# Designed miniproteins, single chains, continued (4): the designs that were tried, part 113

Each design is a single chain, and the fold is of that chain. pLDDT is the mean over its residues in the fold that is shown.

## One batch from the design tools (miniprotein)

Design m15920
Fold by ESMFold2-Fast:
Structure m15920 (fold): chain A 74 residues (1-74)
Amino acid sequence: RLSLMASLPLIPKGMNRKEIAELFRKWAEEFEKRGDKQSAEAFRQLADLFENESDIEVLREKRVEIIAQLQENS
């Protein structure tokens, strides 16, 4: 679980928030198909966050919080 969270996808500099949100939704669907509901839910939360929040620093902090919750709740 720790190594999986450490391997989270990097956000390319050229992608806007909408593109990043769509990417996270796609990954959420892939994780759900694999039976990993916790990772799927985390990526859905990240997608919603990137779609609705305009502050990049807030997005970075919230991403860390969501990852930490997955590690602790597993």
Scores: mean pLDDT 66

Design m15921
Fold by ESMFold2-Fast:
Structure m15921 (fold): chain A 60 residues (1-60)
Amino acid sequence: AAITPEEKAEAVRLYREHGGSFAKIGAAMNKSVKHVSSIVIPEEEKLGVEDLVAAVNKVT
């Protein structure tokens, strides 16, 4: 089955909430770590530059 935009958004939110732990995201979504990483890695790479700038402004 195709990966939905809703699954991508949920995986990215959980990735940020759990500090990048794919194992915890997989458990929360009832999906394998490989499935979750195949969703999150491209989305985080796409958003990584903007998120890095935001993180630098917030983290002391």
Scores: mean pLDDT 65

Design m15922
Fold by ESMFold2-Fast:
Structure m15922 (fold): chain A 75 residues (1-75)
Amino acid sequence: EFSRRERQLLLAAGALVTLETGDEAERASARTILRGIPEEVVATVRANPELTRKLAEAGRARDDAAVRELLAQLE
């Protein structure tokens, strides 16, 4: 139901939050995820850090309605 771009934005948001809050193993995993995502997508989530944090939280909670609303605000 989510597009490829929407899933990439979700993955980038989660990975960026993990780089700030995770341990070294979690951060290494997050760097690997970010290498697989287009730089333009990563730049989009970096430009909106508060919205990106909320998006990562909604994604982890599997709150699809909140995810859709936050993605609409991000773009």
Scores: mean pLDDT 82

Design m15923
Fold by ESMFold2-Fast:
Structure m15923 (fold): chain A 84 residues (1-84)
Amino acid sequence: GMSSGEAAARAASQGALDAINRGLTPKEAADLVIERVREAAEKGLVSPETADAMIEAARKYADQGLTPEEVGRAAAEAANKASK
């Protein structure tokens, strides 16, 4: 199995890729990343603390107008920091 950080990074990456494929705005991309992270947490793949950190990062960076790729990356970095 993968670590909590790896599972979290995968969830963020899947959300970002879906957003890119659909041509979504940064805010819509953040919403999709948040949905994927929430699903991973519900399945026990990501701790609640890691999920909360990722959701906060995704929302914060989307509010700054970052691209879907940057939003996904920020969420993954928050996951790595929180899951340590």
Scores: mean pLDDT 76

Design m15924
Fold by ESMFold2-Fast:
Structure m15924 (fold): chain A 68 residues (1-68)
Amino acid sequence: SLEEALEAEREESIRAAEELFEEAKRYAEEGDIQKATSLATAAALLYAEAGENEKALEVLKEIDELIK
């Protein structure tokens, strides 16, 4: 059904966002600010698309704090 397809797509987007966020944190710790910011932005957009707006903001805030 459409509802099941949309739920599966949302779950996939959240999973992809989680992976990108972990990668962004890793690059931030390594001092690669450009890559950390790019990956964090991609993760935040995927969270927002999934309706996880609070998580999208948390991602951006956490990476900003790590890179200062």
Scores: mean pLDDT 85

Design m15925
Fold by ESMFold2-Fast:
Structure m15925 (fold): chain A 56 residues (1-56)
Amino acid sequence: RLARVKEDVTTTNGNVFKKGTTLRILGRAPDGGLLVQSTETGAIGTVDPANLEFLP
């Protein structure tokens, strides 16, 4: 499943996903966040679902 970043987010591991970036959802983190990967850069991180717009 794909999602778009609604606002710039910085992950706990220091990766930055800019507003408008398309992310692939890989799974759920234990913290309730989503494990995601940038389709543009391949960078992986955990993001709060509230910062994502889920694509159909």
Scores: mean pLDDT 77

Design m15926
Fold by ESMFold2-Fast:
Structure m15926 (fold): chain A 100 residues (1-100)
Amino acid sequence: MEEILKKVIEEAKKLGFSEIETFLLALKVALILKNTESLEREEVLKILELLGIEDPEKYLDALISMGWLEEGEDGKISLSELALEFIKSNKKMQELLNKF
């Protein structure tokens, strides 16, 4: 998992994706590889750490507040409908996801 996510992050950065876009791509790949729609909060924090985010908890809370992510009553984190539509409508993001 971690090695694949590092490759996703490196490729997204090479292609000029923003920090938020790179995170959304890495999270989407993790969800695909685990065949799930949500991850434990701790797993999402590890993805943010792989991106080099200095305060992963604060960044995660900001993404939830902005509507990019949703936290369920069970504490699991998922991509919002807005984030899923954003990824789906972005051809360059879809091309990167098809490599994994």
Scores: mean pLDDT 85

Design m15927
Fold by ESMFold2-Fast:
Structure m15927 (fold): chain A 90 residues (1-90)
Amino acid sequence: SKASAIWAELVAKYEPAMRAALEAGNLEEALEIAKEMLKEALIRALGMSEEEAEEVADLAREASLAEAAGDYEKADALFEKAKALIEKAL
């Protein structure tokens, strides 16, 4: 599918830098790269606006940082907000 082709292209584009950041122990850098990848995926695969994709990707990044810090309640709340925005855009 077009979505699968876009995802494969984005993995090839972003994974090397994200992996390097994770291997260096730079979680915040890895999550910033993951945010850009998710944003591009939401725009290209789902047709979300740049503004909506940025908001979803930022919420997902904040949720991942909260989870890494052990704040699971905050992480869950942020992921639920991100999901709601995706559902609203579909």
Scores: mean pLDDT 86

Design m15928
Fold by ESMFold2-Fast:
Structure m15928 (fold): chain A 67 residues (1-67)
Amino acid sequence: SLSKEETAELVREAVEALGGEASAEELGRALQPHLGKAGGMTAAHDVARVAGRERVSAEEAERAALA
């Protein structure tokens, strides 16, 4: 399993690769190669829930993953 810091960095890089902003669906798809289909979707929805937003910036996603 990944640490919180490793997950936060991975999430930040995924959002940056998507143009600096992502929905939970977009982020979950981008995380699928690293976390698997279920893991990617779970991580993306957790980020959206913690951030309290439907779309997140790279910084917001990283902060949410570290919370």
Scores: mean pLDDT 82

Design m15929
Fold by ESMFold2-Fast:
Structure m15929 (fold): chain A 65 residues (1-65)
Amino acid sequence: KAEDVALRVQIEILMGDSENAILILEKAVEDLESVDREKLEEAKREIRRGNITGAVDKTLEVLLG
């Protein structure tokens, strides 16, 4: 589920493992509804940019929506 993916990504970010966060997102996005997929794709782009705050915000939108 999108919430499980968002939580796992948050944990990896908190642990400083950006590569594993991206791998989790890439593996999960194909099985997600379009709205959640878009938010998690944005989170992945923020991680790639080094914007940890932006990445966390996108995962929170999935968890709180």
Scores: mean pLDDT 79

Design m15930
Fold by ESMFold2-Fast:
Structure m15930 (fold): chain A 81 residues (1-81)
Amino acid sequence: EVLSAAEQQERFDAVAARLRAEIAALEARKDDPALQQRLAEELAKSESNAFTDVPVKNLTPQQLIDLAREALAYQEAQWKA
């Protein structure tokens, strides 16, 4: 199905909001494996090319946070173009 430009923008905003929330949650509790898994799942939805080739299970919590911040910056740059 074809999405309108407004629907695409809402989807991008929703992905960014979820990614920001999961980054903040893991930053508060880096030792929580459930929060690490939740952030990894949101990253898989983000369309970040940098994430695609990285074995997420071998990342430290800090590396996962850093990768998620990069993915968020990439998404936001795409939406501004």
Scores: mean pLDDT 69

Design m15931
Fold by ESMFold2-Fast:
Structure m15931 (fold): chain A 77 residues (1-77)
Amino acid sequence: STAERAARLGVEAVERLLAGDREGAVELLTEALLEAGETDEEEARRKAEETVAENARLIAEDPEGARRDLEEARAAL
């Protein structure tokens, strides 16, 4: 389903961000938002950039918690 694909892309975005690939994370999350029903690519990209910036901040604060959250997200797919 489109929702399942969006969830998978979101998980891949977090994986890229944990690996230090911020640009890759933005691209994947932009795709996830478009799959989830965003109709404007520029708006989806802006939301993706804001979300990636916030998640990068949270990862810096608690890298181990972020890795645990990723493992749980993968298990939910």
Scores: mean pLDDT 82

Design m15932
Fold by ESMFold2-Fast:
Structure m15932 (fold): chain A 95 residues (1-95)
Amino acid sequence: SPSVDVLQGLLRRVQDMLTQSRDGVVRGARDMRRLARRALRQGLLSPQVGQNVVRMSDDVIRLVRNGAPDSVVRRRLRGVSRHLQVLLDRVQRDL
């Protein structure tokens, strides 16, 4: 489904961010925010899910810009990855 494709794209972006520099994490979070906003406009994500992804993206950008340690940034990214994986697994089972 198009919603599965969007969730897979978001999960891939978070997984890529886990392997990137701090600048790469900011770029990845901006890409994730852009993808989530587009999906919201297209009705491919529920408002709650899409808004949560935008907030998570902004949170990651804020952590990096405010000088949070890499360990804190990585922990947040792992949390985002886990939440997206749970959502993806649920949507795939409901198909």
Scores: mean pLDDT 86

Design m15933
Fold by ESMFold2-Fast:
Structure m15933 (fold): chain A 59 residues (1-59)
Amino acid sequence: HMMEKLRELEERAREYGRRGDLLGFTRVASEAVNLVPDEKRTEVSQRLADAFRRGREEA
């Protein structure tokens, strides 16, 4: 299910944030953006970026 997959990718983005793994984050963000229609891409991209930032702050 697409929504479940996006939730998994958001969690992985947060984990890459905690590790400081920008390359891992960019791969996950690209995968998430490609799962949604154009009108949702900015929203999804922002959610993944927020998750990564939150992970970095938790490290």
Scores: mean pLDDT 82

Design m15934
Fold by ESMFold2-Fast:
Structure m15934 (fold): chain A 77 residues (1-77)
Amino acid sequence: MLEELKEIAEKVLEEEEKYLEKLEEAKTNPEVPYSEEEIEKFIELFKKMMELLREGLKNNDVEKGIKEAEKYIKEAL
């Protein structure tokens, strides 16, 4: 059970890494209605959120990971 949940979480994180790649591409895409600096700030926050969620999953404390991720988003706004 725990191993199956870990595999699912790893696949979800892989998909999120693909979204991160698309955000990196958006920095050089003139059709995106955000500045490169704004996109970079979002990318850094997104990376931090993913790391906090991974750490929470690794330590069996996903709730703490989510709360820390929310805090980072709130501080960026």
Scores: mean pLDDT 69

Design m15935
Fold by ESMFold2-Fast:
Structure m15935 (fold): chain A 85 residues (1-85)
Amino acid sequence: SKELEELREGFDKAVKAVEEALKNIEQVTEEQLQKALEDIDKLLEELEKLKEENKEDEELVKLLEEEIERLKRLREKIEEALKKL
């Protein structure tokens, strides 16, 4: 759907921002890492909501679960980076 495509664009943008932040950890502020966590948490909430609303669509649920898993892994990396600052 168009809504799912827009959500994917938001996901890709958030993932890229997180990866860019992690690339130069010494140049990354605590504020930037916290903002990345907020962006990821918002996307996770939207993906979980879409999963619940479309639980009968096995193909879509599987795809959403893959994206949720990827975001959760990025979230863990950001949390680890914040603990080291």
Scores: mean pLDDT 75

Design m15936
Fold by ESMFold2-Fast:
Structure m15936 (fold): chain A 68 residues (1-68)
Amino acid sequence: GSKLQELEDKTAKALEEGNEEEAIKYAAELAKTPEGLERLKGALDSAKDAGDEKTAKILEKGIEEGEK
């Protein structure tokens, strides 16, 4: 839905701006929903495949925080 897309866009923007804290926050909100968690896992796989270590690390932290 549009709310999940908004959170994904905010996560991407925070990553681009180097704002790791905000990126983790938005990723954690995505991880609280089944659909958002699925999208985050897909994005994590894509980041790892692309060699984007910073993005992968932030997405992993977001998933971990959302699972709390």
Scores: mean pLDDT 82

Design m15937
Fold by ESMFold2-Fast:
Structure m15937 (fold): chain A 69 residues (1-69)
Amino acid sequence: MEFTEEQRRERQERARRQAEELERRAEKEPDEEEREAMLTMAEITRDGTEASIEEALAYQRRRFQEELA
């Protein structure tokens, strides 16, 4: 047993919110290639695994840093 039912639901809720944030960022992204990448990461994040959530968060942090330049 890797996850309980409660842990799975919490993970899915976090994944949904992270995917939602990526989708909002994609709407404001002027670069088509980056926009598609964000949408792809959002789809992966909605799968709800811990690994996909961490990857999506790392992607968002990197994009935030680049946009500040």
Scores: mean pLDDT 68

Design m15938
Fold by ESMFold2-Fast:
Structure m15938 (fold): chain A 68 residues (1-68)
Amino acid sequence: ITEEDKEKIIKLLQESFGLPRELAQRILDTNTKEQLLQMFQDMLIGSLYHGDEERAKKVQEIIEILKK
């Protein structure tokens, strides 16, 4: 993952879940790409189940960035 892509993911996490920048950065630094993909896929399913279209859209953007 590039630093530019990490910055995009951090902003999406701040906008979707209200996560502080430091916490979002730690999540990215402490998890593998595979673990991050699993986490965000689970979060996407949860967002869709609860009808949170805005959150689902932002989580889907994170997943696409990680799949590069």
Scores: mean pLDDT 83

Design m15939
Fold by ESMFold2-Fast:
Structure m15939 (fold): chain A 91 residues (1-91)
Amino acid sequence: ISDSASKTFTLNGHTYEVTASAVYDPATNTFTVQVTVTNKETGETRSASKTGPAGSSVTVVIYFPEDNAAIVVTATYDAATKSFTFTITAK
Protein backbone atom coordinates (compact mmCIF):
# COMPACT_ATOMS: atom_id res chain seq x y z
CA ILE A 1 0.00 0.00 0.00
CA SER A 2 1.41 3.36 -1.08
CA ASP A 3 0.24 6.95 -1.54
CA SER A 4 1.68 10.29 -2.61
CA ALA A 5 1.00 14.03 -2.35
CA SER A 6 2.54 17.07 -4.00
CA LYS A 7 2.48 20.81 -3.36
CA THR A 8 4.17 23.88 -4.83
CA PHE A 9 5.40 26.87 -2.79
CA THR A 10 6.80 30.23 -3.86
CA LEU A 11 9.24 31.59 -1.25
CA ASN A 12 11.60 34.57 -1.73
CA GLY A 13 10.84 34.54 -5.48
CA HIS A 14 11.84 30.87 -5.83
CA THR A 15 9.41 28.08 -6.75
CA TYR A 16 9.71 24.86 -4.74
CA GLU A 17 8.04 21.65 -5.93
CA VAL A 18 7.43 19.17 -3.10
CA THR A 19 6.61 15.50 -3.63
CA ALA A 20 5.91 13.24 -0.66
CA SER A 21 5.38 9.49 -1.03
CA ALA A 22 4.73 6.81 1.55
CA VAL A 23 4.75 3.01 1.54
CA TYR A 24 3.26 0.76 4.23
CA ASP A 25 4.97 -2.55 5.10
CA PRO A 26 2.48 -4.99 6.70
CA ALA A 27 5.29 -7.40 7.67
CA THR A 28 6.77 -4.85 10.13
CA ASN A 29 3.67 -2.64 10.66
CA THR A 30 5.76 0.41 9.64
CA PHE A 31 5.61 3.01 6.90
CA THR A 32 8.36 4.94 5.11
CA VAL A 33 7.94 8.53 3.93
CA GLN A 34 10.16 9.93 1.17
CA VAL A 35 10.19 13.67 0.42
CA THR A 36 11.78 15.34 -2.61
CA VAL A 37 11.94 19.14 -2.98
CA THR A 38 13.12 20.82 -6.19
CA ASN A 39 14.04 24.50 -6.48
CA LYS A 40 12.73 25.25 -9.99
CA GLU A 41 14.94 28.33 -10.53
CA THR A 42 18.26 26.59 -9.68
CA GLY A 43 17.33 22.99 -10.50
CA GLU A 44 18.64 21.93 -7.05
CA THR A 45 16.90 18.84 -5.63
CA ARG A 46 17.01 17.71 -2.00
CA SER A 47 15.46 14.57 -0.55
CA ALA A 48 15.06 12.82 2.79
CA SER A 49 13.24 9.75 4.10
CA LYS A 50 12.08 8.49 7.47
CA THR A 51 10.40 5.30 8.74
CA GLY A 52 7.96 5.05 11.63
CA PRO A 53 5.37 2.67 13.11
CA ALA A 54 1.81 2.65 11.82
CA GLY A 55 -0.49 4.77 14.00
CA SER A 56 2.29 7.32 14.67
CA SER A 57 3.35 10.44 12.77
CA VAL A 58 6.58 10.83 10.80
CA THR A 59 7.98 14.33 10.17
CA VAL A 60 10.60 15.07 7.50
CA VAL A 61 12.21 18.54 7.28
CA ILE A 62 14.21 19.76 4.28
CA TYR A 63 16.13 23.05 4.59
CA PHE A 64 17.10 25.58 1.96
CA PRO A 65 18.99 27.94 4.34
CA GLU A 66 20.32 30.09 1.48
CA ASP A 67 16.66 30.98 0.72
CA ASN A 68 15.63 31.08 4.41
CA ALA A 69 13.18 28.28 3.62
CA ALA A 70 12.22 24.99 5.21
CA ILE A 71 9.75 22.40 3.88
CA VAL A 72 8.03 20.29 6.55
CA VAL A 73 6.14 17.09 5.68
CA THR A 74 4.20 15.17 8.32
CA ALA A 75 2.59 11.84 7.41
CA THR A 76 0.49 9.30 9.29
CA TYR A 77 -0.79 5.84 8.38
CA ASP A 78 -4.04 4.41 9.76
CA ALA A 79 -3.96 0.60 9.44
CA ALA A 80 -7.72 0.32 10.16
CA THR A 81 -8.68 2.47 7.13
CA LYS A 82 -5.51 1.62 5.11
CA SER A 83 -5.00 5.33 4.40
CA PHE A 84 -2.22 7.92 4.57
CA THR A 85 -2.59 11.56 5.62
CA PHE A 86 -0.02 14.12 4.45
CA THR A 87 0.54 17.67 5.67
CA ILE A 88 2.99 19.68 3.57
CA THR A 89 3.98 23.15 4.83
CA ALA A 90 6.65 25.77 4.22
CA LYS A 91 8.35 27.83 6.93
Scores: mean pLDDT 79

Design m15940
Fold by ESMFold2-Fast:
Structure m15940 (fold): chain A 94 residues (1-94)
Amino acid sequence: MEALRERLEAAVERYRPEAEARADGGEETRRELLIRVYREAFELPESVTDADLDRLLELQRALAARDEARAAELYAALPPEMQAVFDRMLELGA
């Protein structure tokens, strides 16, 4: 747990200057930076696509909106390695 949390924190810190410089890029810029942070922090294999990471971000939005049906559909569409990543994010976020 600690090693993953530390890598996530380091990735966030590394991309902070770019996020600040691109703050006027809005939601799309935030999405791009989050994808890069996750890919680096979790050392995701090439089998995990940017589309899979987009689904992960949509899953988080569905959960925040309390849309359980949509969240379940998005989770089921993720490859097993991404489901494992999401499960670990929930463990760290609790």
Scores: mean pLDDT 70

Design m15941
Fold by ESMFold2-Fast:
Structure m15941 (fold): chain A 103 residues (1-103)
Amino acid sequence: MEELIKEIIKLAKELHKMGVKHYLSLKVDKEKNEMLIVNLELKDGVLTVSITMEKNGKRASITINVTTEEVYIRGEATEEEIEEMLKYAKEELEKKLKELKES
């Protein structure tokens, strides 16, 4: 988990350097009854990455302050579900960074 958080922070900083102030990604898996949301936001000089999972009526969120490197976890999730949320966020930020480098 700690390595995934560090990778997410690095990706968010790279996206910010490329001028990204807001990025939202949504994944819906109807068969698993699961939704994952990743939000990269620059607000009042603070860069954050927020990850929300809704699964079978459970909700969990992870908020990473990219500037301070503080991490807040709220709601109902297993360690495995938290790792899935972090992996999804890393993958989506990597895809966005690749898209910008190819443009």
Scores: mean pLDDT 83

Design m15942
Fold by ESMFold2-Fast:
Structure m15942 (fold): chain A 86 residues (1-86)
Amino acid sequence: SARLKELEELSRRLLERYAPLAEEARALPPEEQERELVRLLGEMLAELFAALGLDDLAARAREAAESLDREALLAVQREFEAAVEA
């Protein structure tokens, strides 16, 4: 499937971009590490959702990343999981 190929390639590019940044975050104190990982995860999910045409989820993931709102980010992740299973 062309869509699966595009998703696999996007996932590879996102991992290549964000994995080194997440590894650098591991050197931070625990509180700063948590905030930086929320920011990085939110940015990565925003790019993923935008590429999938899920503009509302992409905007909400980016807003959660900017506000460092872990609960908002988890809510976006749960909505995406529910949508995939529908």
Scores: mean pLDDT 82

Design m15943
Fold by ESMFold2-Fast:
Structure m15943 (fold): chain A 60 residues (1-60)
Amino acid sequence: DTQRRIDALMDQFNNMLQNGQMTPDMYDQFIRDVWRYTTDPDVRHQIIMQMSDAFARARR
């Protein structure tokens, strides 16, 4: 199930942000994982925007 894989990926992403472990290289890897998990451009865009916003907010 694509949604379960995406949910697990988002949980991992948020845990790494909260622990201060997120680097730009790791962020790029999460984006690549999204592209690997789904080929739907609308789903990709929605998830990537959510990740981008969270990463930008965490950097303040």
Scores: mean pLDDT 81

Design m15944
Fold by ESMFold2-Fast:
Parts: sequence; C-alpha cells; structure tokens
Structure m15944 (fold): chain A 70 residues (1-70)
Amino acid sequence: SVREQLEALAPQLEEQAAGKDLATQAALFAEVAESLGLTELAAAARALAAGDTSEEARKRAAAAVAAVGK
C-alpha cells in the first residue's frame, strides 16, 4: 500500500531531513510524495514549504494525509 511505501522510506527521509528547517523538510517530503504518485499530498506539502500557512493550506494538507491512510 502507499502507507507501507511511505513507512519504508521514513528512516531515509528522517536521516536526510535531520538538522534542516521545517520548510526544507516539507520540500523533501513533497518530492517523495510526487515520486509515489501522491500528487495532492505533494501539492499540499509544496505550498507549506513555500510558506503558505493559511488555514486553507493546512486543511488541504490534513485532508491529503487522511486520504493516504485509506
């Protein structure tokens, strides 16, 4: 499942993201989500990485994460 693929990549992502700011971590996550075909999750993560912290952007990110868990 997509969740299993993300869980398998999590240790590598944590290592690559270690010591980086939140925006850089979000950008890294967006690239990985895009490579897995999770276009909505990737778009939400890119918006957050670019500094879009609006309520709408946060709601979109939460919805995309919830959708991956199904």
Scores: mean pLDDT 65

Design m15945
Fold by ESMFold2-Fast:
Structure m15945 (fold): chain A 87 residues (1-87)
Amino acid sequence: AAELRAKALEHGKLAEEALKAGDLETAYKHALEAGEYLAQAAIAEGDYRAAALAYGAVADLYENELGDEKKAAEYRKLAEEYLALAA
């Protein structure tokens, strides 16, 4: 879990730096990686609510920024499944 959380933090910082530099492709790539690692860390810790939030954020990025409706639907389903598991 700690290594996955560290990777999420690293990718989050790289995404923020790329966004500030105007490199949207690199920013979104790192934001997606950060979300995935954050979800995986949360799952490893049994924090299914945090996993659902992370997958929801990834789905929102695919839908609103990348226009990838198929990927957005896949991650939204994961968010819903983990949210149900957290209840």
Scores: mean pLDDT 84

Design m15946
Fold by ESMFold2-Fast:
Structure m15946 (fold): chain A 51 residues (1-51)
Amino acid sequence: MTPAQQAAQRLMERGVAFIEEHVPDPELAQQLIQQVRDFFDVLIKNDIQVS
């Protein structure tokens, strides 16, 4: 992975951890985690094209 991809991965992991810690509803947490992962997947793909 490029440094930019690694940074995006780390930001995604921190976002997921934040949702797991602060969102007590497991259904809402799963939905938000999926949205965060989808968002960062798009960013990682765009970084590959620019890098």
Scores: mean pLDDT 73

Design m15947
Fold by ESMFold2-Fast:
Structure m15947 (fold): chain A 69 residues (1-69)
Amino acid sequence: LTPEQREELDKEARLALLTMQAAISEIAGDYEGAAKSYREAAKFARDVLGDEETAEIYERKAQELEKKA
């Protein structure tokens, strides 16, 4: 892999870990914690990856979970 490809994979792995943490919280019934983790994932997607679509998906998910809490 090129250095650029390695860096992109590292960023994608970080996003995956953030979303996994959010999913684990959601499965455990911790909707407040899950919403917080999804908001962190959304911010990472927007600020680091420049991926507005992914950020919007996680922001909507966080809002839905906040309504369940």
Scores: mean pLDDT 81

Design m15948
Fold by ESMFold2-Fast:
Structure m15948 (fold): chain A 62 residues (1-62)
Amino acid sequence: MAAQPTPEFLALLATATGLERRILEYLLAHADESPSAAEIAEALGVSVGAVRRAIRRIQEKL
């Protein structure tokens, strides 16, 4: 399915900083590919644990 960001996702992207913003931008670019936490971690040069924690924080804002 083609990536169609919701208003909520765009609001999160607009307010996110640092790693959270980088993860949201990566997910927006690759939403139709369903990237794993490991793929995101490799792409951003961070640990899988850091990606998982950041995703959890993003989900808590939804």
Scores: mean pLDDT 73

Design m15949
Fold by ESMFold2-Fast:
Structure m15949 (fold): chain A 66 residues (1-66)
Amino acid sequence: DEKKRQAQEAQELAKRYAELSKKYDELAKQYLEEGDLRLAILYDATGGVYEIGRSSYLLAKESLEK
């Protein structure tokens, strides 16, 4: 089923974006602890973008599954 394959692809992309979001959240926390507010804010924002992408792919998966 084509929709099932597309849902699986969306799930894999959501997984990759979740991993990237977590990575950048950890970097943001590290730089915040070091007192580098500029890098902390930059990496926090980057992690947020990947989290939004993850949520979008999860919604696409749910839509494809009905």
Scores: mean pLDDT 83

Design m15950
Fold by ESMFold2-Fast:
Structure m15950 (fold): chain A 61 residues (1-61)
Amino acid sequence: MSEEELEREVDLAMGQIIAGVGVATGDGEGMREMLEKYLATLPPEVAEEARRHAEEALAET
């Protein structure tokens, strides 16, 4: 996977994570489960980068 492909996949994944978490925000436990479940569907490289970005976004939301 190229760096450009990784960035595009991460951007797409972040959009999905934010939308999913925004709908499912009831408690931190539920948000973490949704995040982990979604990341498990992604390629490992994309999941790792998306996790990093999602953790930063979720820390402020």
Scores: mean pLDDT 70

Design m15951
Fold by ESMFold2-Fast:
Structure m15951 (fold): chain A 72 residues (1-72)
Amino acid sequence: MVATPTQRRAIAEVLEKDPNATKEELVDAAVAEQSRVLDRALEKGVLTPEQYERRLAEIRAEAEKLVDEILS
């Protein structure tokens, strides 16, 4: 899956502020916006806990791959 513009922007913003940011910080930044959206949907009952966990895991896995590509 191709990284969203939002994920790429979040990574770029962290690197702009701290060029030596850790992979963990970059992954967390890349998923932060989508995590907030998913958290809100879960709290409002739009997503089930199972859907939330699955989507979050997928988003995080793709973000880790993207960060690895950027840092390579």
Scores: mean pLDDT 76

Design m15952
Fold by ESMFold2-Fast:
Structure m15952 (fold): chain A 94 residues (1-94)
Amino acid sequence: SEYIEKAKEYKKEAYELIKKAHELYVKEKASKEEVIKLLEEALKKLEEAIKELEKAAEESGYSEEMKKLIEEAKEEYKIVKEYIKQVKEELEKE
């Protein structure tokens, strides 16, 4: 399934962006604006991954395995979105 392969690629790209943002944030080696930018790019990649998984689910007749993969990706999206919110709140206090 090309859709599952594309979803995996988007998730990998998102995870690399999240790792980079986290390292820069913890080590204070970048502005909070740059950290937010990387996390927002990761959100876009997760959104694309979810779209590809939904296409794969349509082809499979919405199998339970595909529903779980979509649910997991949506939960990851929610976690990153909350992380962005926390960094933005810290930036507003500076």
Scores: mean pLDDT 85

Design m15953
Fold by ESMFold2-Fast:
Structure m15953 (fold): chain A 80 residues (1-80)
Amino acid sequence: AEEEIKNLEELAKIWIKNAKEMSKTVSPEEFKEAVEDQIKKLKEYKEEVKKSDLPEEAKEKIIKIIDETEKELKKLVEEV
């Protein structure tokens, strides 16, 4: 559980870094579409976590990471 949470935190950082790089190289329209697709995938993952048999503490930590990642991605879209 703790290792999985750390892996998700690292993945979230990679996704945000990639989004920042993408915003410089693709059109604003393509960037918004890519970010919206990523947010949709995060929401789907959040639903899977809620339905899982993971301990409640682990669910809360994972959901928090997902929510924080969504906020960062939305902020990047506003900058374009």
Scores: mean pLDDT 80

Design m15954
Fold by ESMFold2-Fast:
Structure m15954 (fold): chain A 78 residues (1-78)
Amino acid sequence: KEEEIEKAREQLHKYLDALTNALGWSEEERKELKEAFDKIFEKNKDKPVTDELFYQILKEAIDEVNKKREERRKEALK
């Protein structure tokens, strides 16, 4: 169970790299996405590993990075 979760996280990091490249995100945004994904994934590591769970975690991670992008834009307006 634990090994499956850890391997899934490693594989998903590769998908996140491909996803951020496809979206034209910066290296900083890519790092933020991976960090957010890891944090949310760790919170859910005791749950059953399903495609639905992975997509939910990915969506939450993307939302978190988008919020940080918005915060940076607001800071630039100061």
Scores: mean pLDDT 73

Design m15955
Fold by ESMFold2-Fast:
Structure m15955 (fold): chain A 73 residues (1-73)
Amino acid sequence: ADEAELAELETALKNAKTPEEYESIRQRAVDLARRSPDPALRERFTGIHGDAALKLAKPLIPENLARAEELAK
């Protein structure tokens, strides 16, 4: 069950387009991490929470800096 929910959250994170979708994923990851008895799965759910939180914060980060770093490749 937990691994299937992890895969579902990873797929949802890839397909998310709105702040509401990222917040939903973040909250679900927190709930699953809290309920999971497996520390490895808990760590992976915590990773998804972090990724979703970063996506929520990204619209507040100046895009010019991220683009400058990409062009420096």
Scores: mean pLDDT 71

Design m15956
Fold by ESMFold2-Fast:
Structure m15956 (fold): chain A 98 residues (1-98)
Amino acid sequence: SLDEALEEVLKEYNLENLLKHLKEEVGEENLAKKIEDYLKGSGISQELTEEDLELIKKASEADKKGDFKDIVKALGNTDNFHRLLAALYLLAKEKVKK
């Protein structure tokens, strides 16, 4: 499922504290759909870029501190956090593509 693919992507990039935070804020059921609905409102690009991969790397390093707020701080602003969520969602979507 897309939810399983999203959890797998987050774990592969060592974003386990981000995953925990997302489950606490939006719930464990239909997490991928809730993120998709949120991102549709933001106007974010549907294509994964090299800059998006760099955001994932920065978030992965910050996630080791154990606080979701450290991830947002490392990314510099909320717009970069939204781009991070979009990149993770796109990676999960590609993983389930037939």
Scores: mean pLDDT 75

